# Ledger of designs, part 58: designed miniproteins, single chains

Each design is a single chain, and the fold is of that chain. pLDDT is the mean over its residues in the fold that is shown.

## One batch from the design tools (miniprotein)

Design m2135
Fold by ESMFold2-Fast:
Structure m2135 (fold): chain A 61 residues (1-61)
Amino acid sequence: VSPEELQREVDRALLLMARGISLATGMEPEEAVEFLRKIGELLGMPEEAERLAEELREEVA
């Protein structure tokens, strides 16, 4: 496994944890979506974050 591939898996796990924290803390859906987008931008995974944010919005709606 390359260092880049390992880092990507770690970043993905962090993004999933961020989503779980948003749900567990009772964040409003709109706030949770923005939080995920910011984390995705920081991790270099904005497309992944947007996908998770869309799923979260649909699930809570």
Scores: mean pLDDT 74

Design m2136
Fold by ESMFold2-Fast:
Parts: structure tokens; C-alpha cells; sequence
Structure m2136 (fold): chain A 82 residues (1-82)
């Protein structure tokens, strides 16, 4: 069965929120790298699964969440160098 698109978007936003929390909480380098990698890979898998099934508007929303998650992840990893 195809996942509910609304549930998928909520899951994507939850993954983005988890990565955003890395900017405000004290995590180890290994924990930050793991959380960022898992979130980005999960979002990429969701996008690939829905690529030919979901309406273009939902695909664009997912791509935007993925881009923002990657940007926030980069900022969290850069914080480790300071």
C-alpha cells in the first residue's frame, strides 16, 4: 500500500526538526554525524519512493525539506569545528 502523503510529509518535517535540535543541544561528533546521515538518507529514500506516484507539489515540498535538512546538518557539523 502507498503511504499516506500527509503522514510522509509529517515524517519528513519530524526528521528536519531532529536535525535542527542538533544546533541547540550538546551532542558528540559521532552522534551528530549519525543523526544527520540517517535523516538525509531516509528523506532521499522517501523522495525516490514517491517520485513517480506523488503529485508534483508534494515532491517539491519533500525536496525543500531535504534541502533544508542538508543545510541544517552542514551547520551542525561545522559547529563541531568551533
Amino acid sequence: MSPDVEDVLKKAEDLKKKVEELLTKNYSKEEIEKIVKEAVETLKQILQQLKNVAPPEFLKALEEVLKKTEEIGKKALEKLKK
Scores: mean pLDDT 76

Design m2137
Fold by ESMFold2-Fast:
Structure m2137 (fold): chain A 89 residues (1-89)
Amino acid sequence: GLEQARKGGELAVKGGLEAMKEKKGIRPGIAGALGGIGAIFEAEVLKNSKQGSISAKGGGESALRGGELAGNEKAKELGRQAIELGEKG
């Protein structure tokens, strides 16, 4: 529900920021962070768990891609966790 969407969004932001530490991860890291911010806004402000879950999953996928390109295992882990929470929400 809303809590899973919010938590997934927070993890997508963290994963995106981790990916952005390396030049190759910057573009997908930005997408991951923005998707995560969207998920938090959708869950906390709009009270829309379905949309928040979609945004958390999308942000997580971008953070995971950023981690792959950056070679950053922490970004990959955070992205995978955001995807899982988005799928559960």
Scores: mean pLDDT 89

Design m2138
Fold by ESMFold2-Fast:
Structure m2138 (fold): chain A 73 residues (1-73)
Amino acid sequence: MIEELEKVLEILRRAKEEAEAAGDAARARALEVRITEAEGLLAIARGDEEKGKALLEEARAARAEAAAARAAA
C-alpha cells in the first residue's frame, strides 16, 4: 500500500510538471488536487491520521471551490 501510494505520487508529480511545461494551468491545478489527496492517503497509511484527514479535506475543498468558480464563470 505505502509503496503503491508513493509510486502514484511520483507519476502525478511528473504529469503536473508536463502540464506546467505545456502551459496547461487547468490540468496542473487538477493534478495538484490529486497530489494532495494521494499525500493525505499516504499520511493515513503511515499512521498520521490527523495530517491525512486535513490533506483530504483540503483536496475536497479545492475541488468544490473549482466547481463553484466554473459554475460562476
Scores: mean pLDDT 80

Design m2139
Fold by ESMFold2-Fast:
Structure m2139 (fold): chain A 120 residues (1-120)
Amino acid sequence: AQAYLELEVDPDDPLRVGLRGYDEAGNLLGEAEFEAKPGEESEFESEFVARDKDTEITVRLRVKQTAASELSARLEVHGRGSDPAIAERVETLAAVLRALLEGLGYRIEEERVSVERVEA
């Protein structure tokens, strides 16, 4: 089974970011929303969990604004399960999330990728 992740930016408010995760059938697994206000120091933390029968992928995203154009993020992607491809899936997801966040103007301050293998 394959899951996918969507990042949404409001064109009327480019500092508003939505994060949604879906399974292969298009069912919503989790969602989070953050809005950074220009000129204010703000911090938001969100967790998204995608589950399959023998795999769980957790994404933790912490975003911070210290100035109107100074956006930073800390990204953690953790995979747990018996899928032999779990490490590759987690690394690919982390790379895609990093690219999307950087494309939105976020500087990645910290990236953590970890895998916990579980016996089948």
Scores: mean pLDDT 68

Design m2140
Fold by ESMFold2-Fast:
Structure m2140 (fold): chain A 88 residues (1-88)
Amino acid sequence: SSNKEKAEKLRKEGLELLTEGKYEEAIKLFKEAIKLDPNYAEAYHLLGLAYEKLEKYEEAIEYFEKALKLDPNNELAKSNLEVVEEKM
C-alpha cells in the first residue's frame, strides 16, 4: 500500500539520521513510520536503537519488546534488548 511505501521511506531517512548521530530527528521519522504502518517491526527496532543512543533505556526496552512481539525471530532485537537490560 502507499502507506507502507511512505513508512519504508521514512524508515530509510530515519536510519540515515541515526547514522549521523541525529537521534531525536531519527525518532520523529520512525514514529511517523509506525503511524503509517503500526505493525512495522523494523521501525520499532530502530526506535529502540535511537533511544539507546540517547541513554533512554526504559524507552529503548519498550520498543525492542514491541519489535520482538511483532517479529519473535529477530535475533538482533533480542540481543539489543539484553544489552540495554544490563545497563538498567
Scores: mean pLDDT 89

Design m2141
Fold by ESMFold2-Fast:
Structure m2141 (fold): chain A 86 residues (1-86)
Amino acid sequence: MDETELAAIAKDAEKAEKLAKENPDDAKAYVYLAKLYISLGKGEEALEYAKKAIELGASKEELQGLINLAETNGLEEVAKELKELQ
């Protein structure tokens, strides 16, 4: 991963962290973090944030978005586990 990709992800993570800090029970912040980690190929971290989002009431559409993103990025086990959480 190059520095440009890392900088973009860090900036997005900062936005998500701020959103979570202002709204700690907001599922949307954790959905955003899960998407970032799926894009990084970090399946365990992505699942951790996705589970937190679902716990906080993430919508069916948000969950389906995470499943689609995981499948597109070749994280088949992540996609499978996300399907089993609903």
Scores: mean pLDDT 75

Design m2142
Fold by ESMFold2-Fast:
Structure m2142 (fold): chain A 70 residues (1-70)
Amino acid sequence: IQELVDEISELVKEAKELFEKGEYEKAIELLERALELARQLVTKDPVIGRVALHEIEEFLEEVKKKLEEK
């Protein structure tokens, strides 16, 4: 569980840095990887996994909006 949480946190952190730099497509790729890990986390810990999944989905939608606004 902790290993999945740590990987998700690192991917989200890198995606935020890419988002700040305007590299939206790369940020989306990292967030999609984080989503796959969050889905696995839901099967092991539904409470923590669903929170992570929701936060990643919200951030992914925000990045996609920025890409469309260009």
Scores: mean pLDDT 80

Design m2143
Fold by ESMFold2-Fast:
Structure m2143 (fold): chain A 83 residues (1-83)
Amino acid sequence: MKEVTVKGQVTAPAGPATAILEVEADDGTKSTSADTFEPGQTATVEAKILVKGNGKVKATLTLVNADGSRTTLEEKEIEVKAE
């Protein structure tokens, strides 16, 4: 097995916000990480996932604003070799 660390960066709008990073491997393994940050700050959110073999990891970065609105900032696929 390999441990893969996925990072996302987000800058908060005018109010406090929460960044949520969801990571899913081809084998169905999921990991979720969240971080809350101040207005105008750039935050790095990290999620770690264990992969059992070669495959892809899909990452989705979502921002939850102070008013409760949600925005998907990025979706990315990462190829992993667990050899």
Scores: mean pLDDT 74

Design m2144
Fold by ESMFold2-Fast:
Structure m2144 (fold): chain A 57 residues (1-57)
Amino acid sequence: KLKEEANRYYALALSFEGLAKYYESQGTEENVKLAEQYRKLAESYRKKADELEKKIQ
């Protein structure tokens, strides 16, 4: 089902948000850059999940 695929992308987005928060909390310059990258990745997957959900509705 498309809903299962949307849920998968949503789960990936949450995972990347968690990673972003983790690296941000480490406070090193390289980890801050990693956090930025993971936040962008999370945003991308949330957008993909939203697009799939619109196709279901």
Scores: mean pLDDT 80

Design m2145
Fold by ESMFold2-Fast:
Structure m2145 (fold): chain A 87 residues (1-87)
Amino acid sequence: MGKLAEKAIELAEEAIRLAEEAIKEKDPEKAKKLALEAGVKLGLAGIQLAVAKLSGEASEEEIEKAQKALDEASKLVVEAEKKAGLL
């Protein structure tokens, strides 16, 4: 069952949403907070995907989908962090 892979995708999607909000935010302090929250969600998504890979519970296709979501989230989080002055 792909519960861990599904959770990784959910957390990556949360990271994407928070990063997009950070990129749109005009208040520097709010933008920093959103970018940091997006980074935390991305980190948690990475942990869930790592556990899914190690446990063998996820199919190769499920792992691939989760990895794609994490890759997209990572790009947006980096953009949000750069805009917020964290990078």
Scores: mean pLDDT 83

Design m2146
Fold by ESMFold2-Fast:
Structure m2146 (fold): chain A 67 residues (1-67)
Amino acid sequence: GPMEEAKRKELIERAKRALEGAKANGMSEEAIQLYEEAIKLAEEGRLEEAERLMKKAQDLGVRSLLA
């Protein structure tokens, strides 16, 4: 429905911004791959899986980039 489409678009935009930031800041290849997979899953409508991968990528980024 319209709320699910809005959530899907929001996830895709958030994941794309996170991917751009990860590439710009030289984050690990593993984190970059997780963001790319999250975008793909969100585009397929697999929102819960996309959110889980976003969280994994974010966790990896925090340990390596923000430390």
Scores: mean pLDDT 78

Design m2147
Fold by ESMFold2-Fast:
Structure m2147 (fold): chain A 55 residues (1-55)
Amino acid sequence: SREELIEENERSIEELKKKIEELKDSKDPKDQLLRTLLEAVLGSSEVVIERIRKA
C-alpha cells in the first residue's frame, strides 16, 4: 500500500541519516566522498517521499 511504501522509505531515510552521522567525523577521503554521496541520496529520497505524500 501507499502507507507501507511511505513507512519503508521513512525507515530507509532514518538509516541513511545514521550512516551519515557515523561518517561525519571520519578523516578518510573515501568516507568523506561516501558521506557526500549519501547526503545527495538523502536529499533525493526526501523529495520523493514528499511527492508520494502529496499524490
Scores: mean pLDDT 80

Design m2148
Fold by ESMFold2-Fast:
Structure m2148 (fold): chain A 87 residues (1-87)
Amino acid sequence: MSSEAARKLAALAIEAVAFSLEVDPETGEKIRQAVLEAIRAFDNGDYEKAIEALEEAAKIMRESDSPYAPQVVELAEEAKKLLEKEK
């Protein structure tokens, strides 16, 4: 069965791509890289690193001036909670 955490990370990746188009290109790239790092860490079984990368992504999103940020931050926090349960 595909992990609930894996599904949430996939949803976050899609939303992060959409969000990166709504902010400046530099901020968008930083968000994409942080989410990609979280996915790579998760694929390697490094849940602590994945959580750290999600926290960095959420921080960058919160510091953006986008009204879309709260929704994507909520998704990142939910993915983090699911990863914490996988420990």
Scores: mean pLDDT 75

Design m2149
Fold by ESMFold2-Fast:
Structure m2149 (fold): chain A 67 residues (1-67)
Amino acid sequence: SALEEDIRNAEKALELAKKEKNLTVAKVALHDLREILEQARKSGDEELIERAERLLKEAEKLIEELS
C-alpha cells in the first residue's frame, strides 16, 4: 500500500539522518511521520499505527540528540 511505502521511506530517512547526523533530514522525517500517523489512524490499521508511532518517537529522540 502507499501508506506502507511511506512508512518504509520514513524509516530509511531516519536511518540516513542517524548515520549522517543530519538534523534537517530528521526534521523532514518527523513532519512526514506526523502526516503518516494521521493517515494510519484514519485507515484503522493497528500495525501501521504502531509502526508510525514508534518511528515518530525515534525521530523526536534523534532531533533532541542532534540539537
Scores: mean pLDDT 87

Design m2151
Fold by ESMFold2-Fast:
Structure m2151 (fold): chain A 77 residues (1-77)
Amino acid sequence: SEAEKLIKEAEEYIKKGLELFKEGKLEEARKYFELAIRYADKAYELAKTREEKLRAGVVEGLARMGLGIINIIEKNK
């Protein structure tokens, strides 16, 4: 489904964000987590099943957690 494709794209953006985070590239990591949220939100809107909505919500939550960690690091420097 279209929702499943968007969920997979959001998951790939999370993976890219985590790799950039590991390299200390926090601003680039932030952009990928923001992309993951946008794609997950779009997937949620297009989702036809409860499972697709749940998966989209989980991916959004993971991306928001990544952004939250970056914000904590930046606030404490």
Scores: mean pLDDT 87

Design m2152
Fold by ESMFold2-Fast:
Structure m2152 (fold): chain A 88 residues (1-88)
Amino acid sequence: MRADVEEFSRRADELVAHTRALADAVLEALRAAGKDVSEAERLAEELVRYAELAAEAARAGDLDAAAEYLRRAQEAAERLARLVHELL
């Protein structure tokens, strides 16, 4: 059981790192295009924050909390994607 939790924890940390890198790349692309990034920046912060909270809850074995934080991260990602589409 603990070995499975440890493996899941490693993958969760990788997901958080990839999420942060993707958010940074999107914000940088929008800034380079001369777009107002203030709203996108807030959504990117929300996305990364909830992804980190989901990974932390998963490491603690709180799967209910992890699922809720993951859901909120997905909502933030969807809002960010919609905003990026509007700014293109």
Scores: mean pLDDT 78

Design m2153
Fold by ESMFold2-Fast:
Structure m2153 (fold): chain A 61 residues (1-61)
Amino acid sequence: KTKYEFAVNRGYHAGKLAIAEGKADEAEKAIRDSVEQAGKRMGLTKEEVEKAYKEALERAK
């Protein structure tokens, strides 16, 4: 779904940016914060947010 895909993509980019800036230890937090912010704005459930976080985290590695 478009809203879910958007949340995954936001988290992925946040994680990649943190890693590129040498803050790999903060990447998981950056991914979670970005996915939660996008999910709240887009009206995703907590279950959808958690699934999107795990998918974004896996893709950013």
Scores: mean pLDDT 80

Design m2154
Fold by ESMFold2-Fast:
Structure m2154 (fold): chain A 81 residues (1-81)
Amino acid sequence: SPVELLEELREEIEGKSVEEILELLRKRAKELQDVDPELAKLLEQIAESIEAAKKAGASDEDIRRSTLGMLELAIRELKEK
């Protein structure tokens, strides 16, 4: 389930570094490319947002908070379908 995968990702990123979060998101996106390409694209877009925030000088704490917020929003939207 896309919801279950996103909930698992939210739990997995807790306590991870920004670099580890990026690696995890990109790994999951690649694994999903043939199974759920829309979810794969969402994870790639989140990873791109993290890279942009990092380049703009956002703190690791702010990046982690933003990433959690994006995952929570995606979970909510999927549950409303």
Scores: mean pLDDT 83

Design m2155
Fold by ESMFold2-Fast:
Structure m2155 (fold): chain A 63 residues (1-63)
Amino acid sequence: GMSIEEIREKGLKEIEEAAKKKDVEKINELSRKTIEEMEKRGASKEEIEELERQMARIVVENL
């Protein structure tokens, strides 16, 4: 199975690709899915907050 780190890295990559395409609906879908998968794997509140910060940065830099 995927580790929390692998889930985060995959999610951030997919979100970056969606952001480059200006696909806001897909960004929202992938963001929610990545958070849910990390939470399901037992990610801490700090790890989720770091993910959310990285997602926001990717979106701002690519939109």
Scores: mean pLDDT 85

Design m2156
Fold by ESMFold2-Fast:
Structure m2156 (fold): chain A 83 residues (1-83)
Amino acid sequence: LLELAKKLLEEESEELEEELLEAIEKEVRENPPDIAELRARVAALRAAGIDSVEAAAELVVATARGAVQQVLDAGLTLEEARA
């Protein structure tokens, strides 16, 4: 996930975005994240300062995992949420 997010930050490719979202959706379905923990992690990353592509990629992954879980909890697909 971090490698895909890092590539997305560098290349901004729609194909990489789709690949990352598919991988995150799979992980969220298999291992639902703790939303409170994800929010705390996002806050910690922002407070520490995003000074590297690795830190930015981790923030992207954590934020996307929280968003995907909320969409799935609402009974929506990612396509419906993006429309």
Scores: mean pLDDT 69

Design m2157
Fold by ESMFold2-Fast:
Structure m2157 (fold): chain A 68 residues (1-68)
Amino acid sequence: GKKEIHEEILRLIGEIIRLIGEIFDLEQELKTASGKEKEELEKKIEELKKRLEELLEKMKKLEEEYNK
């Protein structure tokens, strides 16, 4: 029911906030990185941004279900 959807949304919000924080920290590290370290950080940031997009899409679907 709506309670279960609400609990899942809250869980996803927590995961999204954590992931945004990790991306921010890595983007700060990227500003001082060079060569191989820069390439590895850029790749990790892209992977995390893709995961963030997936979580945001899932949250939008749950919000739509909650409002039905």
Scores: mean pLDDT 84

Design m2158
Fold by ESMFold2-Fast:
Structure m2158 (fold): chain A 86 residues (1-86)
Amino acid sequence: MAGESEKVVSMLQEFRDQLREKMKALGYPEEIIERVDKIVSKLVELSKTLAVSQVEEMIKTIERKMEDGEELVKVYESIFENVQKS
């Protein structure tokens, strides 16, 4: 348990930075980038109580949805809601 929450926070912070840069490179509107960033920021706060495996699964799901060109905001909102209900 000691250090697991710190690892989760670090993983999500790094993912947040990488995601913002990737979205800019793909030409997403600033409004969409801001909305996604706010959702990821909330996930970082919740990550202090999450298991590393749950965070890894969320990141993998988001990456797959990005590759498929699905609506990112909806994907992130769904993941965030599921995490809060767990």
Scores: mean pLDDT 68

Design m2159
Fold by ESMFold2-Fast:
Structure m2159 (fold): chain A 89 residues (1-89)
Amino acid sequence: SIKEFAEKAIKFIEEKIKKLEEELKKTKDPEIKEEIEKAIKELKEILEELKKLVEEGKATIETIIGLKLRAIGIEIDYELKVKKIEAEK
């Protein structure tokens, strides 16, 4: 069902947010902290968009996959930015 598929996507994004929040607690570099905070904010925005689409009955398999892929893109962008910061030090 669309509801079960959306629930799995919601949990997937929530797990990414939780992982970043754990990394934020362990991070001392202020530049890396800023990038983690930005990634968390962007992931939370996608999560709220997904939840609203489900509540409005507008969620489709294609839309849910699209939001999940955008969440993956945020994680990739974050990892690249952190790697760049580390390489400049």
Scores: mean pLDDT 87

Design m2160
Fold by ESMFold2-Fast:
Structure m2160 (fold): chain A 65 residues (1-65)
Amino acid sequence: SAADAARLEELRRLAERLAGEPEAVLRERLRELALAPERTAEQEREGVAAAGLLARRAAEAEAAK
């Protein structure tokens, strides 16, 4: 559907933007989101994307040991 396609595009743009961010920036953003008394759906998606990226980077670092 058009709504699903638009949501997928938003997620791809978000992932691309976050992929360029250093780990410290991603962790700080997650802290900000965790401290927010209320989150929008966009902020929740950003949190999931940032957490997933951090987990992937951690797994890659562990695999390099």
Scores: mean pLDDT 79

Design m2161
Fold by ESMFold2-Fast:
Structure m2161 (fold): chain A 95 residues (1-95)
Amino acid sequence: VSVSDNASLESTRAEGADGRTRLVLELTATKTGDVTITVTNPNLVPARVTVKVYDEAGNLVAEAEAVLPPGGSVTLTLKMKEGEKVTVEVVIEAV
């Protein structure tokens, strides 16, 4: 997982079981503008990638789901204000 240069990521939880990886990340905008989140399939096989973004109140504000080839990526763009925080949940499941 990577983000644009106007945001920072902190990992809060990482869980891996039964071919499934779940990451929970805190994303903080360092500057007002468009924040881009990119998730890459790190597996050597195709994987289903699900990305869900929640605001500070726990509301789902963005999501993406794709089956990605090895090294494939999915991208989400969010309009954020400086100091705004969201929770990014990423699930990667090998197919």
Scores: mean pLDDT 76

Design m2162
Fold by ESMFold2-Fast:
Structure m2162 (fold): chain A 55 residues (1-55)
Amino acid sequence: SDELVEVLATHLADYLAPFRGDVEAALAAARRSLASLLNPEDLPALEQAVGRIVG
């Protein structure tokens, strides 16, 4: 769900801070941490949320 992805991504902001300016590395880190907790259909929304946080 987009709402769940947004909440989780917001809590990842500090974790993703070292990856600011590197969306690819940030996505890899976020997927590694959250993919097992999310449905596969939520992954595109996660990509969008991570891009907004670190891009």
Scores: mean pLDDT 74

Design m2163
Fold by ESMFold2-Fast:
Parts: sequence; structure tokens; C-alpha cells
Structure m2163 (fold): chain A 65 residues (1-65)
Amino acid sequence: NLEEGIVAYLEGNYEKAVEYFEKYIEEAEKKGKKVPSVYKLLAELYKKLGNLEKAEEYEKLAEEL
């Protein structure tokens, strides 16, 4: 859920924020929707968590039109 992910991010709970945003992306992708703004948020969150590989992956997804 997007709202719960934003709240977790603002509270500094980056692991929980990632969980909510990934669930949101999974649901959006099943509906054929692209959400580059959420991919950018996940890239930032993975950088904060020290997972640079996942951060790069989501940055590439966010650059898609």
C-alpha cells in the first residue's frame, strides 16, 4: 500500500517502507500500470539500507517511460 509505505519511510522504518512499496508495485504491474515514481522511492530506500544492487535495479526501472 502506497500510503503505509510513505508513513513507514517518514518514520525511518525503511525495511517496512520497502515491503509496502514492493507490494504496491506488484499489484500495479498485475494491472499493467507502470509506477516510475515508486521505483525511484525504492531505489532511495535500498540505498539507505545499503543494498546498492537493488537500488540500481529500481533506478533502471524508473527510467522506463
Scores: mean pLDDT 79

Design m2164
Fold by ESMFold2-Fast:
Structure m2164 (fold): chain A 84 residues (1-84)
Amino acid sequence: MLDERLEEIRKLIEEGKLVEAIELLKELIDEYPNDERVLELAKELIQKGSKSKDPEVREAVRELLEYLYDKHPELWQKLASYQF
């Protein structure tokens, strides 16, 4: 199940559907907050999304970081350095 969901998120990233990828990533973080593959994918999405020219994507990254700050503060500390 986890591997299939990671593959789905990576496919969404390749297709440029970053908002959908971020929403699915939030669910994986809730289920697997200490999984290194989930953390790596979160880093990729934050880096790529924060540099996006699409304001909806940048807003989705901001909302993801606020979500992490509230529900997964240790993950937020690890990922905040990748946002600018």
Scores: mean pLDDT 81

Design m2165
Fold by ESMFold2-Fast:
Structure m2165 (fold): chain A 68 residues (1-68)
Amino acid sequence: MVDLSEAELAEQIAAVEARIAAARAAGYVLDKEREEELQPEYEAAKRELGERAARLGLEAASLVDAAR
C-alpha cells in the first residue's frame, strides 16, 4: 500500500492541477497551441515531482511550489 504522505501529495497535486486547468480554460484561447505543445513537459514534471515526493516523504506544498 502507498504511504499516507504519498496520498496527501497526490491530493495536493490534483488540487493544483484542477486550479491550473480552470485558469487554463479561461486563458486557453490566448496560447492554446503552445499550451498543448508544452503539455508533455508538464506531465513529465508532474511525474518527477510525484516520484520525489513519494521517495523523500516531503510535503506536497513544498514540492509543488518548487515546480512553479
Scores: mean pLDDT 56

Design m2166
Fold by ESMFold2-Fast:
Structure m2166 (fold): chain A 61 residues (1-61)
Amino acid sequence: KKLEEIKKKLDEINAEVARLLAEHPEFTPERIDRLIELGVESIKAAVDYTVEKLEEERKKR
């Protein structure tokens, strides 16, 4: 359950990054800051995904 939610969050972050780059290719300080924030969020989500995956595997065996 949590793994699916985290994966969905990662997909949404990736879609937002792609959308921002496609609609406005020029980089403003505001967009750079947002891209950095999205990068940090994606790293955090990837860590959470790994932790949850390990916990689910522990519950099975």
Scores: mean pLDDT 73

Design m2167
Fold by ESMFold2-Fast:
Structure m2167 (fold): chain A 73 residues (1-73)
Amino acid sequence: SKTLTKIIALEIEAVGAFIEGRVDEAVRSYKEAANLAKEAGDEDLAKTIYKRGSELARQAGREDLAKELEKEA
């Protein structure tokens, strides 16, 4: 679906931003991807996306962002 393609693109953008040290941008892309999954009715996918973003934020030393995403998962 178009929605799934957009979610995949956002997660790729998030990983790229994370690799480049743009953690706040990466987290915003994960939140957008998770919201698209929720809008599509896939709450399990949304939770999985939030958990992935939380793990990457924690690896970057951003416990504040990791906890913010964990609350949504």
Scores: mean pLDDT 86

Design m2168
Fold by ESMFold2-Fast:
Structure m2168 (fold): chain A 60 residues (1-60)
Amino acid sequence: KVKLTAKTEEARKLTLEAIEALQVNHDYERAKELARKALEVDPDNEDAKWLLDIIEGKPR
């Protein structure tokens, strides 16, 4: 993507917060909610999709 919208930047910010929740707090629920919010803001956000895949792909 050549151009970034305000929506794309908001989604990226939410994705970074989700990564922090996952890696620092091991809070899967919060990380999942933040990643979902990022996708609601920008459904084309590959980072948020990737993060959700990692969270949901982790077997427990």
Scores: mean pLDDT 73

Design m2169
Fold by ESMFold2-Fast:
Structure m2169 (fold): chain A 64 residues (1-64)
Amino acid sequence: SLAEELARVRAELAEKKAALGARIRELKARYGTHEAWPEEEKAELGKEAKAAGDLQFELERLEA
């Protein structure tokens, strides 16, 4: 059902945002400023951020 899909996407988005926040904090603690982060870590974070953005878009479409 739409309600079930909304609940799923909201839960997934919340978990993804929490994970991204935790990862950013870890990278800051380990490497310092964004400019000092390894390129591999930046690329991986970028992929995760895109996935969260895609979920946000899905949620907005379902809420319409």
Scores: mean pLDDT 84

Design m2170
Fold by ESMFold2-Fast:
Structure m2170 (fold): chain A 61 residues (1-61)
Amino acid sequence: DEIKQKAQQEIEEAARRASATVPAEVLLELAQEAIKKINSEDDEEVIRKIVEEFKEKIERL
């Protein structure tokens, strides 16, 4: 599933960028949660929303 693979890559890239300021354990848990949600969703718009919510959440940390 192309959209799910791209969404997972965006989560991984965002987590990598945040690794300078956010503890690895916190990033791992948040990334795993987001990826799990992405894998359980079939709606492209919902998947995009999950990615954006993850990015906003880690930016606030």
Scores: mean pLDDT 80

Design m2171
Fold by ESMFold2-Fast:
Structure m2171 (fold): chain A 65 residues (1-65)
Amino acid sequence: MSEEELDDEVEEALLIIQATIAEKYGDFKSAAEYYEQLADHLESRGRTEEAEVFRKKAEEYRKKA
């Protein structure tokens, strides 16, 4: 794998962790923001179905905020 590809995978993992922490602590605004960023990352990588799941989560958390 290239360094660029490896760095993107690390960023994806960090976004998941941050979104999950925000969700656990009831920070719905931050959770929505992190899930949206994750969805954009996944979509750019052709992982459209996974991106759609996280985009829907982001929308639901925005409604709760």
Scores: mean pLDDT 78

